# Designed miniproteins, single chains, continued (3): the designs that were tried, part 60

Each design is a single chain, and the fold is of that chain. pLDDT is the mean over its residues in the fold that is shown.

## One batch from the design tools (miniprotein)

Design m10071
Fold by ESMFold2-Fast:
Structure m10071 (fold): chain A 98 residues (1-98)
Amino acid sequence: SHMLNEEELEKLKEFIKEQLEKVRELLAGLPDERLREALLHAAEALAYGLLEKFEEAKEHLAKAYEALGLPVPDLKTKEDIAKALVALGDAIDERLAA
């Protein structure tokens, strides 16, 4: 069963687009260029994932891992994407704590 109708999906797309622009503005001041690139791609991966555009989510998630110099995981399922996003978050936290 569909969780969202067409009108609700369009509202979600508009909300996600507005949040991504805010994330870009917040990240503009971050001095670590690799971390900034990784966070931007992670945000886009999450946004595409929420829209069930999993191929685009995988592409941006791979770019986030590459920006941090991390090996790109094998992203076969929605659950793999979610686990990879969590692991990316942990790696970002460790980099910020260093």
Scores: mean pLDDT 78

Design m10072
Fold by ESMFold2-Fast:
Structure m10072 (fold): chain A 63 residues (1-63)
Amino acid sequence: SKEEINSAVALADQLFQQGLSVDEIIDTLVKQGIDYDLAVTIADAVASGIPPEKIKEILLKAY
């Protein structure tokens, strides 16, 4: 859902700012019920410095 994507992106951004690795962010998102492929996409995008607003835009177009 849109709410799920928005929450997952916000959580991933927060965790990355706290110093968690991409693998730790993926694990956290999957434990929250996010699909593995989606979790990987979000974590990689955040770690690459893509703004959260842009990540949401891209993902909401695909889902």
Scores: mean pLDDT 84

Design m10073
Fold by ESMFold2-Fast:
Structure m10073 (fold): chain A 61 residues (1-61)
Amino acid sequence: MKKVVIVVAPTREIALEVAKKLREEKGYEVFFATHSDRELAEQLAKELEEKGYEVEILVVE
């Protein structure tokens, strides 16, 4: 089962930097969103879990 991480951050720049680090260090498939898109990130997580992915939402302050 593939692991997916969804990064939710205050800005796209912060989210992209964290996502890049996770992709390079862990090899995870990573999506990112801003805090204003948190509900969309939660919906995406549910869709991916339904497809058999292990999903983790990482909230960055």
Scores: mean pLDDT 77

Design m10074
Fold by ESMFold2-Fast:
Structure m10074 (fold): chain A 86 residues (1-86)
Amino acid sequence: MVDEADVLEALAEIMIAIAKTTGAPVTKQEGERLLKLIEESYKAGADPKRLAELAHEFADLARQSGLTEVAKKFENLAKRLEKEAA
């Protein structure tokens, strides 16, 4: 059976991998979609430690793209997920 958590986590990983590979600036809309995807993945039972890593990676990409507010949202999400993983 395909696990919803695994699918959502994989989609988040793919989005981040594409952004890192292309080197193109990320958009606020991409950030909003990925934020929702990580939150839905966590709700579906995905590993909060892995989701925190993904959130940190996207926060760095958002910061490099000048999206300071998006980066802060992902940093806050990562810290929340890290506490859940402990």
Scores: mean pLDDT 80

Design m10075
Fold by ESMFold2-Fast:
Structure m10075 (fold): chain A 86 residues (1-86)
Amino acid sequence: MKEEEEKEIEKLKEEIKKKILEGLKKYGPKDFYLFGRPVPEEKLEEVIEIYAEGLAKMEYYLKLGEEEKAREEAKKYSEKLREVLE
């Protein structure tokens, strides 16, 4: 992976994390649901990291027109989130 790709993905990840944290500050962590279940407070930080990274990679590849890579990243972060929440 190019260093420029990694920097762009990191920037997108930070922007997504900021939006998630602003939402949590406004509505509270009790309103953060994944797979129809509330996310436990002790797992929030880990879940936010995985979710933001997955969304950032997906968004980056979609902007490049690489839909297959975007789908693979969506699948990977979804699987990681399920693993953390189980």
Scores: mean pLDDT 75

Design m10076
Fold by ESMFold2-Fast:
Structure m10076 (fold): chain A 70 residues (1-70)
Amino acid sequence: SISGTVISVNQSSQGITIDIATSDGIITIFTPLNDDALRLIDPNNLIVLPNSFRDFLLSLRVGDQITLND
């Protein structure tokens, strides 16, 4: 599980990117617009969620405290 504070929410042609400040550092969460976008992602620093999470991630604001579980 990941817990932290939302520090950015950005939508692009590739998908939705959210940066979360945790006790261990900044984690980036990405939700693609489609499955083809996944082929362009560097897995080393990204957590990828299904696009079913898109509306949830778009509802987040800077300063929100969240916890994500698999």
Scores: mean pLDDT 68

Design m10077
Fold by ESMFold2-Fast:
Structure m10077 (fold): chain A 95 residues (1-95)
Amino acid sequence: KKITEKELDKIKSFQDMLNVDLSAIDLSTEIGEFLHGLWIPVSKAPEELIQADREKYAELYKKYPFTNDYVRIKPPEEAETLLEKEFSLLYLSTG
């Protein structure tokens, strides 16, 4: 059974995101991609990735304001490999 809007509204922090049953969220949806993504601090992210991610997930960043200090990454594989060296808080969302 799909996760309810009420359960999504309970997400107020990254810790709440980790406690959500992600198996109830379809990863093919925008919300599923957003919650399953890698997160890094805005201060550690390249400007191009901040712009691209904010543009793609603008509505979700507005809905979940606790994410404002972080950016969800969905870069090309080469960019992802380069960013692995700069990930200071990768474990906060990926476990």
Scores: mean pLDDT 59

Design m10078
Fold by ESMFold2-Fast:
Structure m10078 (fold): chain A 70 residues (1-70)
Amino acid sequence: LTLSSLLQRLLDAVRQRFSGPFGDRVVQLILDAAQQYNNDLNQVLAALGQQVSDSVYQQVVQLWQNLLAQ
């Protein structure tokens, strides 16, 4: 799997976890960070953690870990 394929799967998982405008906002924050950090997922997740609550951040990290386990 390419990094872009894994990122797309993460974005789909985020959209399923967080419905409506809030889910769209979290997806946009991840996309903006991915552009800024050249798809470095460690830096993308760190940037997301500065912009969302700890609860939301932990949920996104859990989704990412679940994708890596598949």
Scores: mean pLDDT 79

Design m10079
Fold by ESMFold2-Fast:
Structure m10079 (fold): chain A 79 residues (1-79)
Amino acid sequence: MEEKEEEERLKRGKEKIEEVIKERLAGKTLDEEEVKKEEKELLEIQAERLKELGVKLSDVKDDDILYYLVKLAEEIEKK
């Protein structure tokens, strides 16, 4: 896969996750800290699971959200 394409998919996945969280918080007073907390919880949980399972970017091709989560997990472990 092209590295530039991977960057694009990462950004799309991040955007989609942010949209989902905004929809979940619709109807409530949206505090920046609340939104950030929801995003962090979702990303941390998924990233930790993917890291534990040893899932890599090459294992995910079709889902931008999952691709972003795999990328996040890889970044955490790669150092």
Scores: mean pLDDT 63

Design m10080
Fold by ESMFold2-Fast:
Structure m10080 (fold): chain A 120 residues (1-120)
Amino acid sequence: SELQEAIKKLQEIYDNIRKTYDELLEKIDRGELTVEDVKAFKEKVQQALDELLRIAEKYFPELVPELKADYERVQKLMDEAIEAAEKGDKERTKKLIDEAYNLVLETVQKLIDALRKKEE
């Protein structure tokens, strides 16, 4: 089923983002976080959101405006996190990464739940 393949894809995105975030938190806790680590996390988040938008455009076109707004918000949070990291503001960097991460996970979960209801 194409819907089951989309659900599996979203679950893989959820798990991959969660794993990347956990690894990033370990670096923050050790004082080893670099600006390049934050940029790499932004790239992974952008890839996840691009896949979410593609799935939403196919199955839930009505959700696309909300997802685009969430996408822009996540990008802004990640850009602010990069600036905070460049300034050495560790607490602000972590807070902004946490906010971006939570928004991405909430968005992925909403699409998973919507697809599961449509499948069953």
Scores: mean pLDDT 86

Design m10081
Fold by ESMFold2-Fast:
Structure m10081 (fold): chain A 119 residues (1-119)
Amino acid sequence: MGEELRRAALQLAEAAKELARRAVEAARRSVEEAKRLVEELVAAIEGLADTAVEAIRADPALAPEVLRAVEETAEEVDRNADEMVEAAGEEAEPYARRMREAARRALERVRRAAEEAAA
């Protein structure tokens, strides 16, 4: 079970990074096009956090690898949020903030699970 949850978390991390990149590309055309991708990204990040926490609880030995994947995803999302504001200006700022907040909450949840697993 832990291995299946680990694979699911890693796949969700890749999906979230891809959605973040696509949101920036959409924002270069229109903030309205980016809005739907940002909502999909937020849902994907929340799903990643849920799966990552379950993976760590199922097998605490997975905590370093799963946490690293979530940290990498959060860094990618934050960078893409900055690029989205650069591409679309102030109209993108509410969506960029939503992306950053989702990534920050996910990382905080997974870090807490990893710390509890290590104790």
Scores: mean pLDDT 88

Design m10082
Fold by ESMFold2-Fast:
Structure m10082 (fold): chain A 70 residues (1-70)
Amino acid sequence: GAAAKEALLEEFERIGVRGVVTQDFAGAAEEVRRLLLSYGFSEEEAEEIARLVGQGRFAEAARRLRELVA
């Protein structure tokens, strides 16, 4: 539902901000992978988004996530 989508995107944004502040992109990617799997995403979908996060491409990862939840 819309509330679940909003909660997911908000939590994703918090992980991204923490990754930038701490410069721990690998840790942020791991958290994003776990987050997406907990919301029922496939391993392939979670890995695609986590890979972008691990590369510091948070804006691209956010756009891809929004497309998947549309």
Scores: mean pLDDT 85

Design m10083
Fold by ESMFold2-Fast:
Structure m10083 (fold): chain A 107 residues (1-107)
Amino acid sequence: SARDELLALRDAAVEEMMKNLDVDGDGVITVDELKAVLESMGVEVSDEEAQALLDVFDVDHDGKVTLAELKARAHALLDKNATTEEETKELLENAKRLAKLAEELEE
């Protein structure tokens, strides 16, 4: 179904995003890193939204956010940005277009 396809694409995008965010493997994610990756996926987030997301994950206030916790909340953030089925379909089409463009650039 379109819903299942979108969820699969979201999961794949979140996994790729998490891998790119944790480039040094220390488990520390910055607002700038999160915002840049989300923007590259066509998801617009404010600095305030990105900071709030990180703050929610940092429950012990140690300045560290686990990728697993960030991944779980990233799905919620994506749902917040695509509140209607029409917006969800547009994100799906944009994701497919970006994937095709990336494939064409490799050839």
Scores: mean pLDDT 57

Design m10084
Fold by ESMFold2-Fast:
Structure m10084 (fold): chain A 75 residues (1-75)
Amino acid sequence: SSEEERLIQQFVFTTQLYLARLPDIEKLRKHLEELIKKGVKTVPKAMLEAIDAYINKKAPKNLVIQAIVDVLEKR
């Protein structure tokens, strides 16, 4: 739907903004949770899983950034 397309575009712009403003991974996680609540389910879920792996010290920060970029590129 056009509303879903709008939410995806908002997600893309917001993610680019947070990537430019890193190192605040926790703020990015909170923003992605809000996007899931608004109906953007597929893309933010993969990013949340990558962020959770980093927080639990199971993945380094650069892999989280790469996962975010990969998800945006694949959409």
Scores: mean pLDDT 63

Design m10085
Fold by ESMFold2-Fast:
Structure m10085 (fold): chain A 108 residues (1-108)
Amino acid sequence: AERGERAGEEGGEAAREAGSRGARTAGGWGAYEGDRAGRSDPRAQMSAGAGGVLAAAAGSSPGEEGAETAYRALRGGGRAAGEAGGEVGDRAAEAMGRGAREGAREAA
């Protein structure tokens, strides 16, 4: 049951790296904030992956517009994930936090 979380963590890391590359081209602020948030908040790490994809797409649009769009996407994604987590995630996070480490150890 926990395999998804480990795959998500690995996928999040890969997406974060790819997104970081794109975000750096579109705007350093987005990549910088995503990296910081990912370290302090694991929820933000998942959101940073999705934000990284959006930032990379925005990077195709050069200039301040692309950078601002990437920055907003990263911040908006983090907030949306936090809100969704707070509403539905409280109980899910509690259950997942218990089994996730056990399952991750067994899956690894």
Scores: mean pLDDT 45

Design m10086
Fold by ESMFold2-Fast:
Structure m10086 (fold): chain A 86 residues (1-86)
Amino acid sequence: MFDAIKKEAEEEGKRRGLSKAAIDAILKFIESAKYLQQGNKELADKLMAESDELADAAGKEKPLVASLGTGAVLRLIGLQIDEELA
């Protein structure tokens, strides 16, 4: 599930012409959410900090990084809710 969402986010980032830093920021944001769900808060916080640094390096693309990263995480939450309600 997480690997599929990461791949879709990477492909969407490339389609939109985002820099490697912006794409890497989105991927680390998704990975942070994964570890947070697994109860590994320390690793989640570290990955979120790395995502923020990469987003800052992406400059003008930072709002798109936040938008796409949030969208990917919301999709992950939606898939989990569907599984819990089934």
Scores: mean pLDDT 76

Design m10087
Fold by ESMFold2-Fast:
Structure m10087 (fold): chain A 61 residues (1-61)
Amino acid sequence: SELERKQREALERQRRAAELVKQAKDNLARGKRLASIDEQKAQELIEEGHALLAEAGKLTG
C-alpha cells in the first residue's frame, strides 16, 4: 500500500542517517585525537564530521 511504501522509505532514510552519524562520530573522535599532532588533518576530519551530521539531519527532518 501507499502507507507501507512511505514507511519503508522513511526507514531507509533513518538507516542512512544512522550510518552518516556513525561516520561523523568516528571522524570527530579521530579529529580530536589528532588535534595536537596534526592540526590541519584534525580540522579536516572535524569539518567532515559536522558536514555528515548536517546531512543526517536533512534525512530525518
Scores: mean pLDDT 86

Design m10088
Fold by ESMFold2-Fast:
Structure m10088 (fold): chain A 85 residues (1-85)
Amino acid sequence: SERIERILALLREIVRVLEREPRVPAQVVEDARQALRLMESIEDEEEALAMARQFLGQVEALLRNFLPGNRELERLIAELRAELA
């Protein structure tokens, strides 16, 4: 699905933002990488979308707690929300 490919591309970019931000704990980055790897293995579109929505909620919490005002992460969250609408 082209939609799932776009969602996965956004999730990869979110993980890259988290990886380069020193304020984000290493365990949080590792958890995000593991979630992305799991989502890349899902073949069912509805299951992939459900996991992407869960990931979105977790990333929104990370923005609030560690990266308030990070414009790149805010933009990626907005783009992910649009794909999940």
Scores: mean pLDDT 87

Design m10089
Fold by ESMFold2-Fast:
Structure m10089 (fold): chain A 88 residues (1-88)
Amino acid sequence: MAEEAIETAKKALEYAKQGNEREMVRYVKKAGELAKQSAENGDIEGARKAIEVLKEVQKVAEDRGLTAASNVAKQAIKEVEEAIEKAR
């Protein structure tokens, strides 16, 4: 799951660099969900790696003026960080 979350986040980054906001949002949501599941299953390191890629996606979206997509990435990061804090 963690490797899939990281790969999915990297695809979101590629779409962000292309300015494809629709696909960026789809892949950000999928990456966030997979990273959250990884954290809940105890793969904290994998979840943190996915967050780092999602932070790059947020920065690229902000730089390109993709405000809605940037907000979706920011929300996904928060949800994964909260899952990490709650993991045992």
Scores: mean pLDDT 85

Design m10090
Fold by ESMFold2-Fast:
Structure m10090 (fold): chain A 61 residues (1-61)
Amino acid sequence: SDAEAEALFEQAKAAVEAGDGRTAERLLTRLHTLYPDFVAAHREEVDALLARLREVFPPVA
């Protein structure tokens, strides 16, 4: 549901702000997998959060 997708996105934002990259990544992966239409509708916000996540938790080589 849209409410569940919104709750997952809010939790992902909170995790990024807390510096919890693993939780943020898991929540964003779940959002993308279960609610792809929500991700498409909120693409700019999701992309901005993903960019912030990459800044805080860059992939380790």
Scores: mean pLDDT 80

Design m10091
Fold by ESMFold2-Fast:
Structure m10091 (fold): chain A 68 residues (1-68)
Amino acid sequence: SALDRLRALALNVARQLVRREPEAPLEAIKEYVTTLVTTEGARLGLSEAEIAELRAEVLAAVDRLVAE
């Protein structure tokens, strides 16, 4: 599904940004990935609920990656 593909993309981008850009502010990484989810989700016709859930999931993934 479009949601599954966007999830995979957003999680991969989050992982790469956290691990390859260690000097980047955490706030900037979170803003980039949440903007990606919001803009691409809207373009793909995802519901507000789906976009909100995916944003929360990706933010949690960023926090988890930083805590590792």
Scores: mean pLDDT 83

Design m10092
Fold by ESMFold2-Fast:
Structure m10092 (fold): chain A 71 residues (1-71)
Amino acid sequence: MTELEKVERLYRENPELREAVQKALDEYDKTKDPERFKKLLEEIAKKFGISLDTVEGLFEVVARERLRAAA
C-alpha cells in the first residue's frame, strides 16, 4: 500500500480530514490564491501527521473526482 493509498483511506474514514480538504478546495475555487491554498495544505499535513507531498497527491485525487462529478 502506497502512502497515497493510506491517506485516501484516512480521507474516507476521517470526517475531520474530509471537511478540511473540502473547505480548502472550496476556498481555492473562490479565491484562486495558490499561496493561501499551499498554507492550508501545510496545516492539514501538520495536523494529521501526513507528508506535504502525500497531502498534495490526495488533493489532486479529490479535485479530479469533484471535476468528474460536475461534468
Scores: mean pLDDT 78

Design m10093
Fold by ESMFold2-Fast:
Structure m10093 (fold): chain A 56 residues (1-56)
Amino acid sequence: MVETVTIAPGGSYTVPEGSIGYAVGKDGDKEVAKKVESGETLTNTNDNAVTVKVVT
């Protein structure tokens, strides 16, 4: 199952146990994806909202 979570600038999100997160954002003109492991916390330090796709 895949869920979509949006993190506002300055917000954070912790990936629940048994799930893997993929944070998608922009770095200049490039789309970047960061893998976030189960139990890890991602803090959005960007000026834009970051979308995380959570896979269980």
Scores: mean pLDDT 75

Design m10094
Fold by ESMFold2-Fast:
Structure m10094 (fold): chain A 78 residues (1-78)
Amino acid sequence: SMQQQMVDNFKKSMDLLYAETEKLMETLDADAQKKLVASVSASVDKMADELKQYLSDDEQKKVDALVADFKAKLDAAL
């Protein structure tokens, strides 16, 4: 379905964003890393909220799970 394709595309976007954030964190000190993680997390929340407007409850739960996983991975990298 279109909604399933949108969720799959969101996951791919999250994977790419994680990889780019990880690369950038290698160049930053601990305080700057924390600020970057906070900024990226806020951006992901906004993207997820916009996407969920077009999704069913079941697909929204998948987006929420992807966001939770993404944030957990970023926090673990600090």
Scores: mean pLDDT 87

Design m10095
Fold by ESMFold2-Fast:
Structure m10095 (fold): chain A 65 residues (1-65)
Amino acid sequence: GREAGRKAAEELAKRMGISAEELELRAVGVAATEGITDGAEAIKRTAASYGVEVSDEEARLAAEG
């Protein structure tokens, strides 16, 4: 659910050294710039730019938040 997704986004953002709010904004920017329509893929690419590895499941959950 949205609550679990928000928690996953917060934990991922913490590993990246940014806020969950910043993660959302940066993922939206990456999606717009690279033509990505899948939120989980946008999250994965954003995290990769910070040197952080994300599983498909974690990315999907974070995208729900």
Scores: mean pLDDT 81

Design m10096
Fold by ESMFold2-Fast:
Structure m10096 (fold): chain A 84 residues (1-84)
Amino acid sequence: RQARLQADAQSLAASLEAAAKRPPSVAEEREAIERALKRLEAARRAGDEIAESIYLMGLSVLIRHSRDPALSEEARRRRDEIVA
């Protein structure tokens, strides 16, 4: 039990470190941004101010860390349009 827990913890730590070292692909970034935009629009339409704030913050982080300037610029414009 103890040996298995140590092996599992080591394996999980190695997987998390590998994932943190491997930046997401542009396709993964695009999917995350599209999902966040969709959720932000739904929250705004529903009048859910808390959900809107959470998704707006998450989307802003994704835009800021995007490696595709064209994707970032388009997502920023669409975000601003939703919250107008």
Scores: mean pLDDT 72

Design m10097
Fold by ESMFold2-Fast:
Structure m10097 (fold): chain A 87 residues (1-87)
Amino acid sequence: MATATAVVRIPARLSREQLERLAEEGRRIAEEIAKRPGVVSAEVGVVPTPDGVEVTVTVTAENQEIAEKAAKEAAERVRRAAEEIAK
């Protein structure tokens, strides 16, 4: 098994409600990614920072290639969700 981590930095300060929506979307994205063949688990963490928000995606999979691809896809989906929420 292998683990990959992807970090998404959103350069926008989100309200508490927007952060809660992003965390909910992140959980949903993690659940979908975990259903992919070869993926064992996926987790998304959302942390506010002075400059905006940092989202960490952690994927555990059968091998490094699957873990890295799944983490990158999850990170892209999280970035799109954050852009929609920030508007």
Scores: mean pLDDT 83

Design m10098
Fold by ESMFold2-Fast:
Structure m10098 (fold): chain A 57 residues (1-57)
Amino acid sequence: KVKLTDEDVKAWAHGLGLSVEEMKEILKDKEKFKKALIEKFNLSEKEAEELYSRIEL
């Protein structure tokens, strides 16, 4: 598992085209996180769920 720093959250927000505030909100909600990754990168729902399980705040 990868622990996210403030720099990591900022980088992820930029990659997803989101604000840092939006990224922090999404990271608290697994469904919002999956939805954002699916919409931005056309990932499958299972791939998005696996990515969420690999990170820790």
Scores: mean pLDDT 75

Design m10099
Fold by ESMFold2-Fast:
Structure m10099 (fold): chain A 100 residues (1-100)
Amino acid sequence: SLKTVASQALTAILGRTPTDAEVDALAAALEEASSAPNQDAAQQILNDTLTELVGSRVRDVPRLATQLAEAVLAGRLDELAQVALDALVEDGIEDIKRVT
């Protein structure tokens, strides 16, 4: 279920249980992105939704949107939570480098 995938990805990014509204918003964006005509269109759909849902937690939302769009278009929905975690770890490493 896209809602299960969205819930897992949001839990990874937010570090808390997401609300039903947050899960529904990301699930709808994932469904729309999966039907997008190309990578750029899928990335824009996800970037807009992710900015609203996780923009306060993730420094580089466009990078996260790009990685999730690639996974969605490749049919790798089962990997979305791992893709989100990998993007978040990279985001955290960049922040550490900037505060040295």
Scores: mean pLDDT 79

Design m10100
Fold by ESMFold2-Fast:
Structure m10100 (fold): chain A 75 residues (1-75)
Amino acid sequence: MEKQKKVEEVLKKLSELQSKYDDLRARIAAATDPAEREALMAELDKVQSEIKKLVEEIKKLLGNDNIIVLPYRVE
């Protein structure tokens, strides 16, 4: 079924983005150069934006079934 396959693909991408998010946060914490930290924070913001977009796509695909599909709580 197309809907199930698409949800699975989006969940896989969300998992990859969550891993990137965690890696970027660790790199920001380890960064000593303010310019490098600022660049990493810009990448983090981009990843966060993509996560939100994919979550919205899943919600549309599921037709508001009130299913919580967030892989991890990212705040």
Scores: mean pLDDT 73

Design m10101
Fold by ESMFold2-Fast:
Structure m10101 (fold): chain A 95 residues (1-95)
Amino acid sequence: EEAEDEKFYEEYKKIAEEAENNPDPEKLIKLAESLTDEENAKKGREFYEDLLKNFDDSEKLNELMKKWSEEFKDASPKVKLALQMYAKAAKLEYE
């Protein structure tokens, strides 16, 4: 019943491990997009852009993280995982 989620988690784990040694935010973004539908992918991309613009402002960053957490609180585990991938990609690209 969790077979699909487990496969995506294994792919994420592999890409995340590779990203620690050789950061590639595009791989995380592509995996996140494949994990969600078009509507959730658009929202995830907006979240990614908002994070990227505000990484130098910790107060605004915290407000954004809270806003997006509330907006996606009822989202599926796959969509929540995709948002984690977008957040990690934004951090890797900002640094």
Scores: mean pLDDT 71

Design m10102
Fold by ESMFold2-Fast:
Structure m10102 (fold): chain A 74 residues (1-74)
Amino acid sequence: MSRLERRGLLSAAVAALGRRYGLSPAVTQALMRIGVDALDTGDLAAAEAAVRALPGLSPETVEAFVAELRRILA
């Protein structure tokens, strides 16, 4: 899978989570930044730590995003 394809999947996943969980534009932008960094480095542990540090995210939203990142990087 190409990097462009993975970025497309990430963008779609973040948009879907934003709709499902009512995330603000600032939060969706932060998730995109974290996801892009994970795609560039392959460092899921750093991405998981970064998303858990974001204020205002429910545990369900955090786990859903981490699961999507793990799926995209697989």
Scores: mean pLDDT 82

Design m10103
Fold by ESMFold2-Fast:
Structure m10103 (fold): chain A 91 residues (1-91)
Amino acid sequence: DAVAVYREALDARIAQSRARLAANRTLSAEEAAKLAAEEEARKRVVEALINEDYDTAIAIIKEMLPDEDVTREMVEEGRRLILKEAEELAA
């Protein structure tokens, strides 16, 4: 399942990114926490988009970025890109 492969790859990349950020001594604890929260929110958006739960994806994006004019068309396009990457990873 291409989606399952994508989820595992995403989790691995998130873990690697967090390990790299933890090694970066130029980041304050506040900056590191903000980046971690953004990364977690992005993962939740990806999961919602994979499940075709566009309302949840829009809600999460608006919670993190309240000034963004996020539309259903934008999140549907985001889902198409995620599924394309998932298929490429599964190949």
Scores: mean pLDDT 74

Design m10104
Fold by ESMFold2-Fast:
Structure m10104 (fold): chain A 84 residues (1-84)
Amino acid sequence: MAKIQSLLTPAEIAAAKAYGTQVGQQLAALIKAGDFDSFTALVQKIQAQFDALAAKDPGKGAAYSAIAQQAMNEVVAPVLEAVE
């Protein structure tokens, strides 16, 4: 009996990481441009999208959102550190 199973297929995990990375790159570009209004608007839009995914499918949707958010943060964090 498997103790823990992945809620996502390898393809779904790859898609979540790719989406998070793409969004992270968009956020990083806005930070570099100093466009914090667009940055805030995009963050709010993405959070609403992740909340909707988790509400629609609490298992897979929440897992997808978590993986995408982690990939997004991995792109954004070095850019935020570089502008300090």
Scores: mean pLDDT 77

Design m10105
Fold by ESMFold2-Fast:
Structure m10105 (fold): chain A 100 residues (1-100)
Amino acid sequence: SAQEKAYELLRETRERLLELAEETRARIRSDGDREVFTLILLIVQELDEMIENKSSIEEMIEMLEKWIAALEKSPQRDLPAMQRTLELLRETLARLKEIA
């Protein structure tokens, strides 16, 4: 089903975000890097909650759009780890819209 494909995509995105979080943690040199690391972990937690609560594809799309908008307004938006996070979230959003 579309719902099962969406959950599989969120699980894939979660794993990719965790890999990015570990890479970011290894390269922390500033408070900005630490903030990006924390934000990635918060996004992972939100994805876990959406899977656990059996959120709809519409709810998944809304949550990703809100995170993307928030991160684009961040002072840390130009940091490489933040740009990679944004790229991954935008990719996931596009793929969810294709599944819907």
Scores: mean pLDDT 89

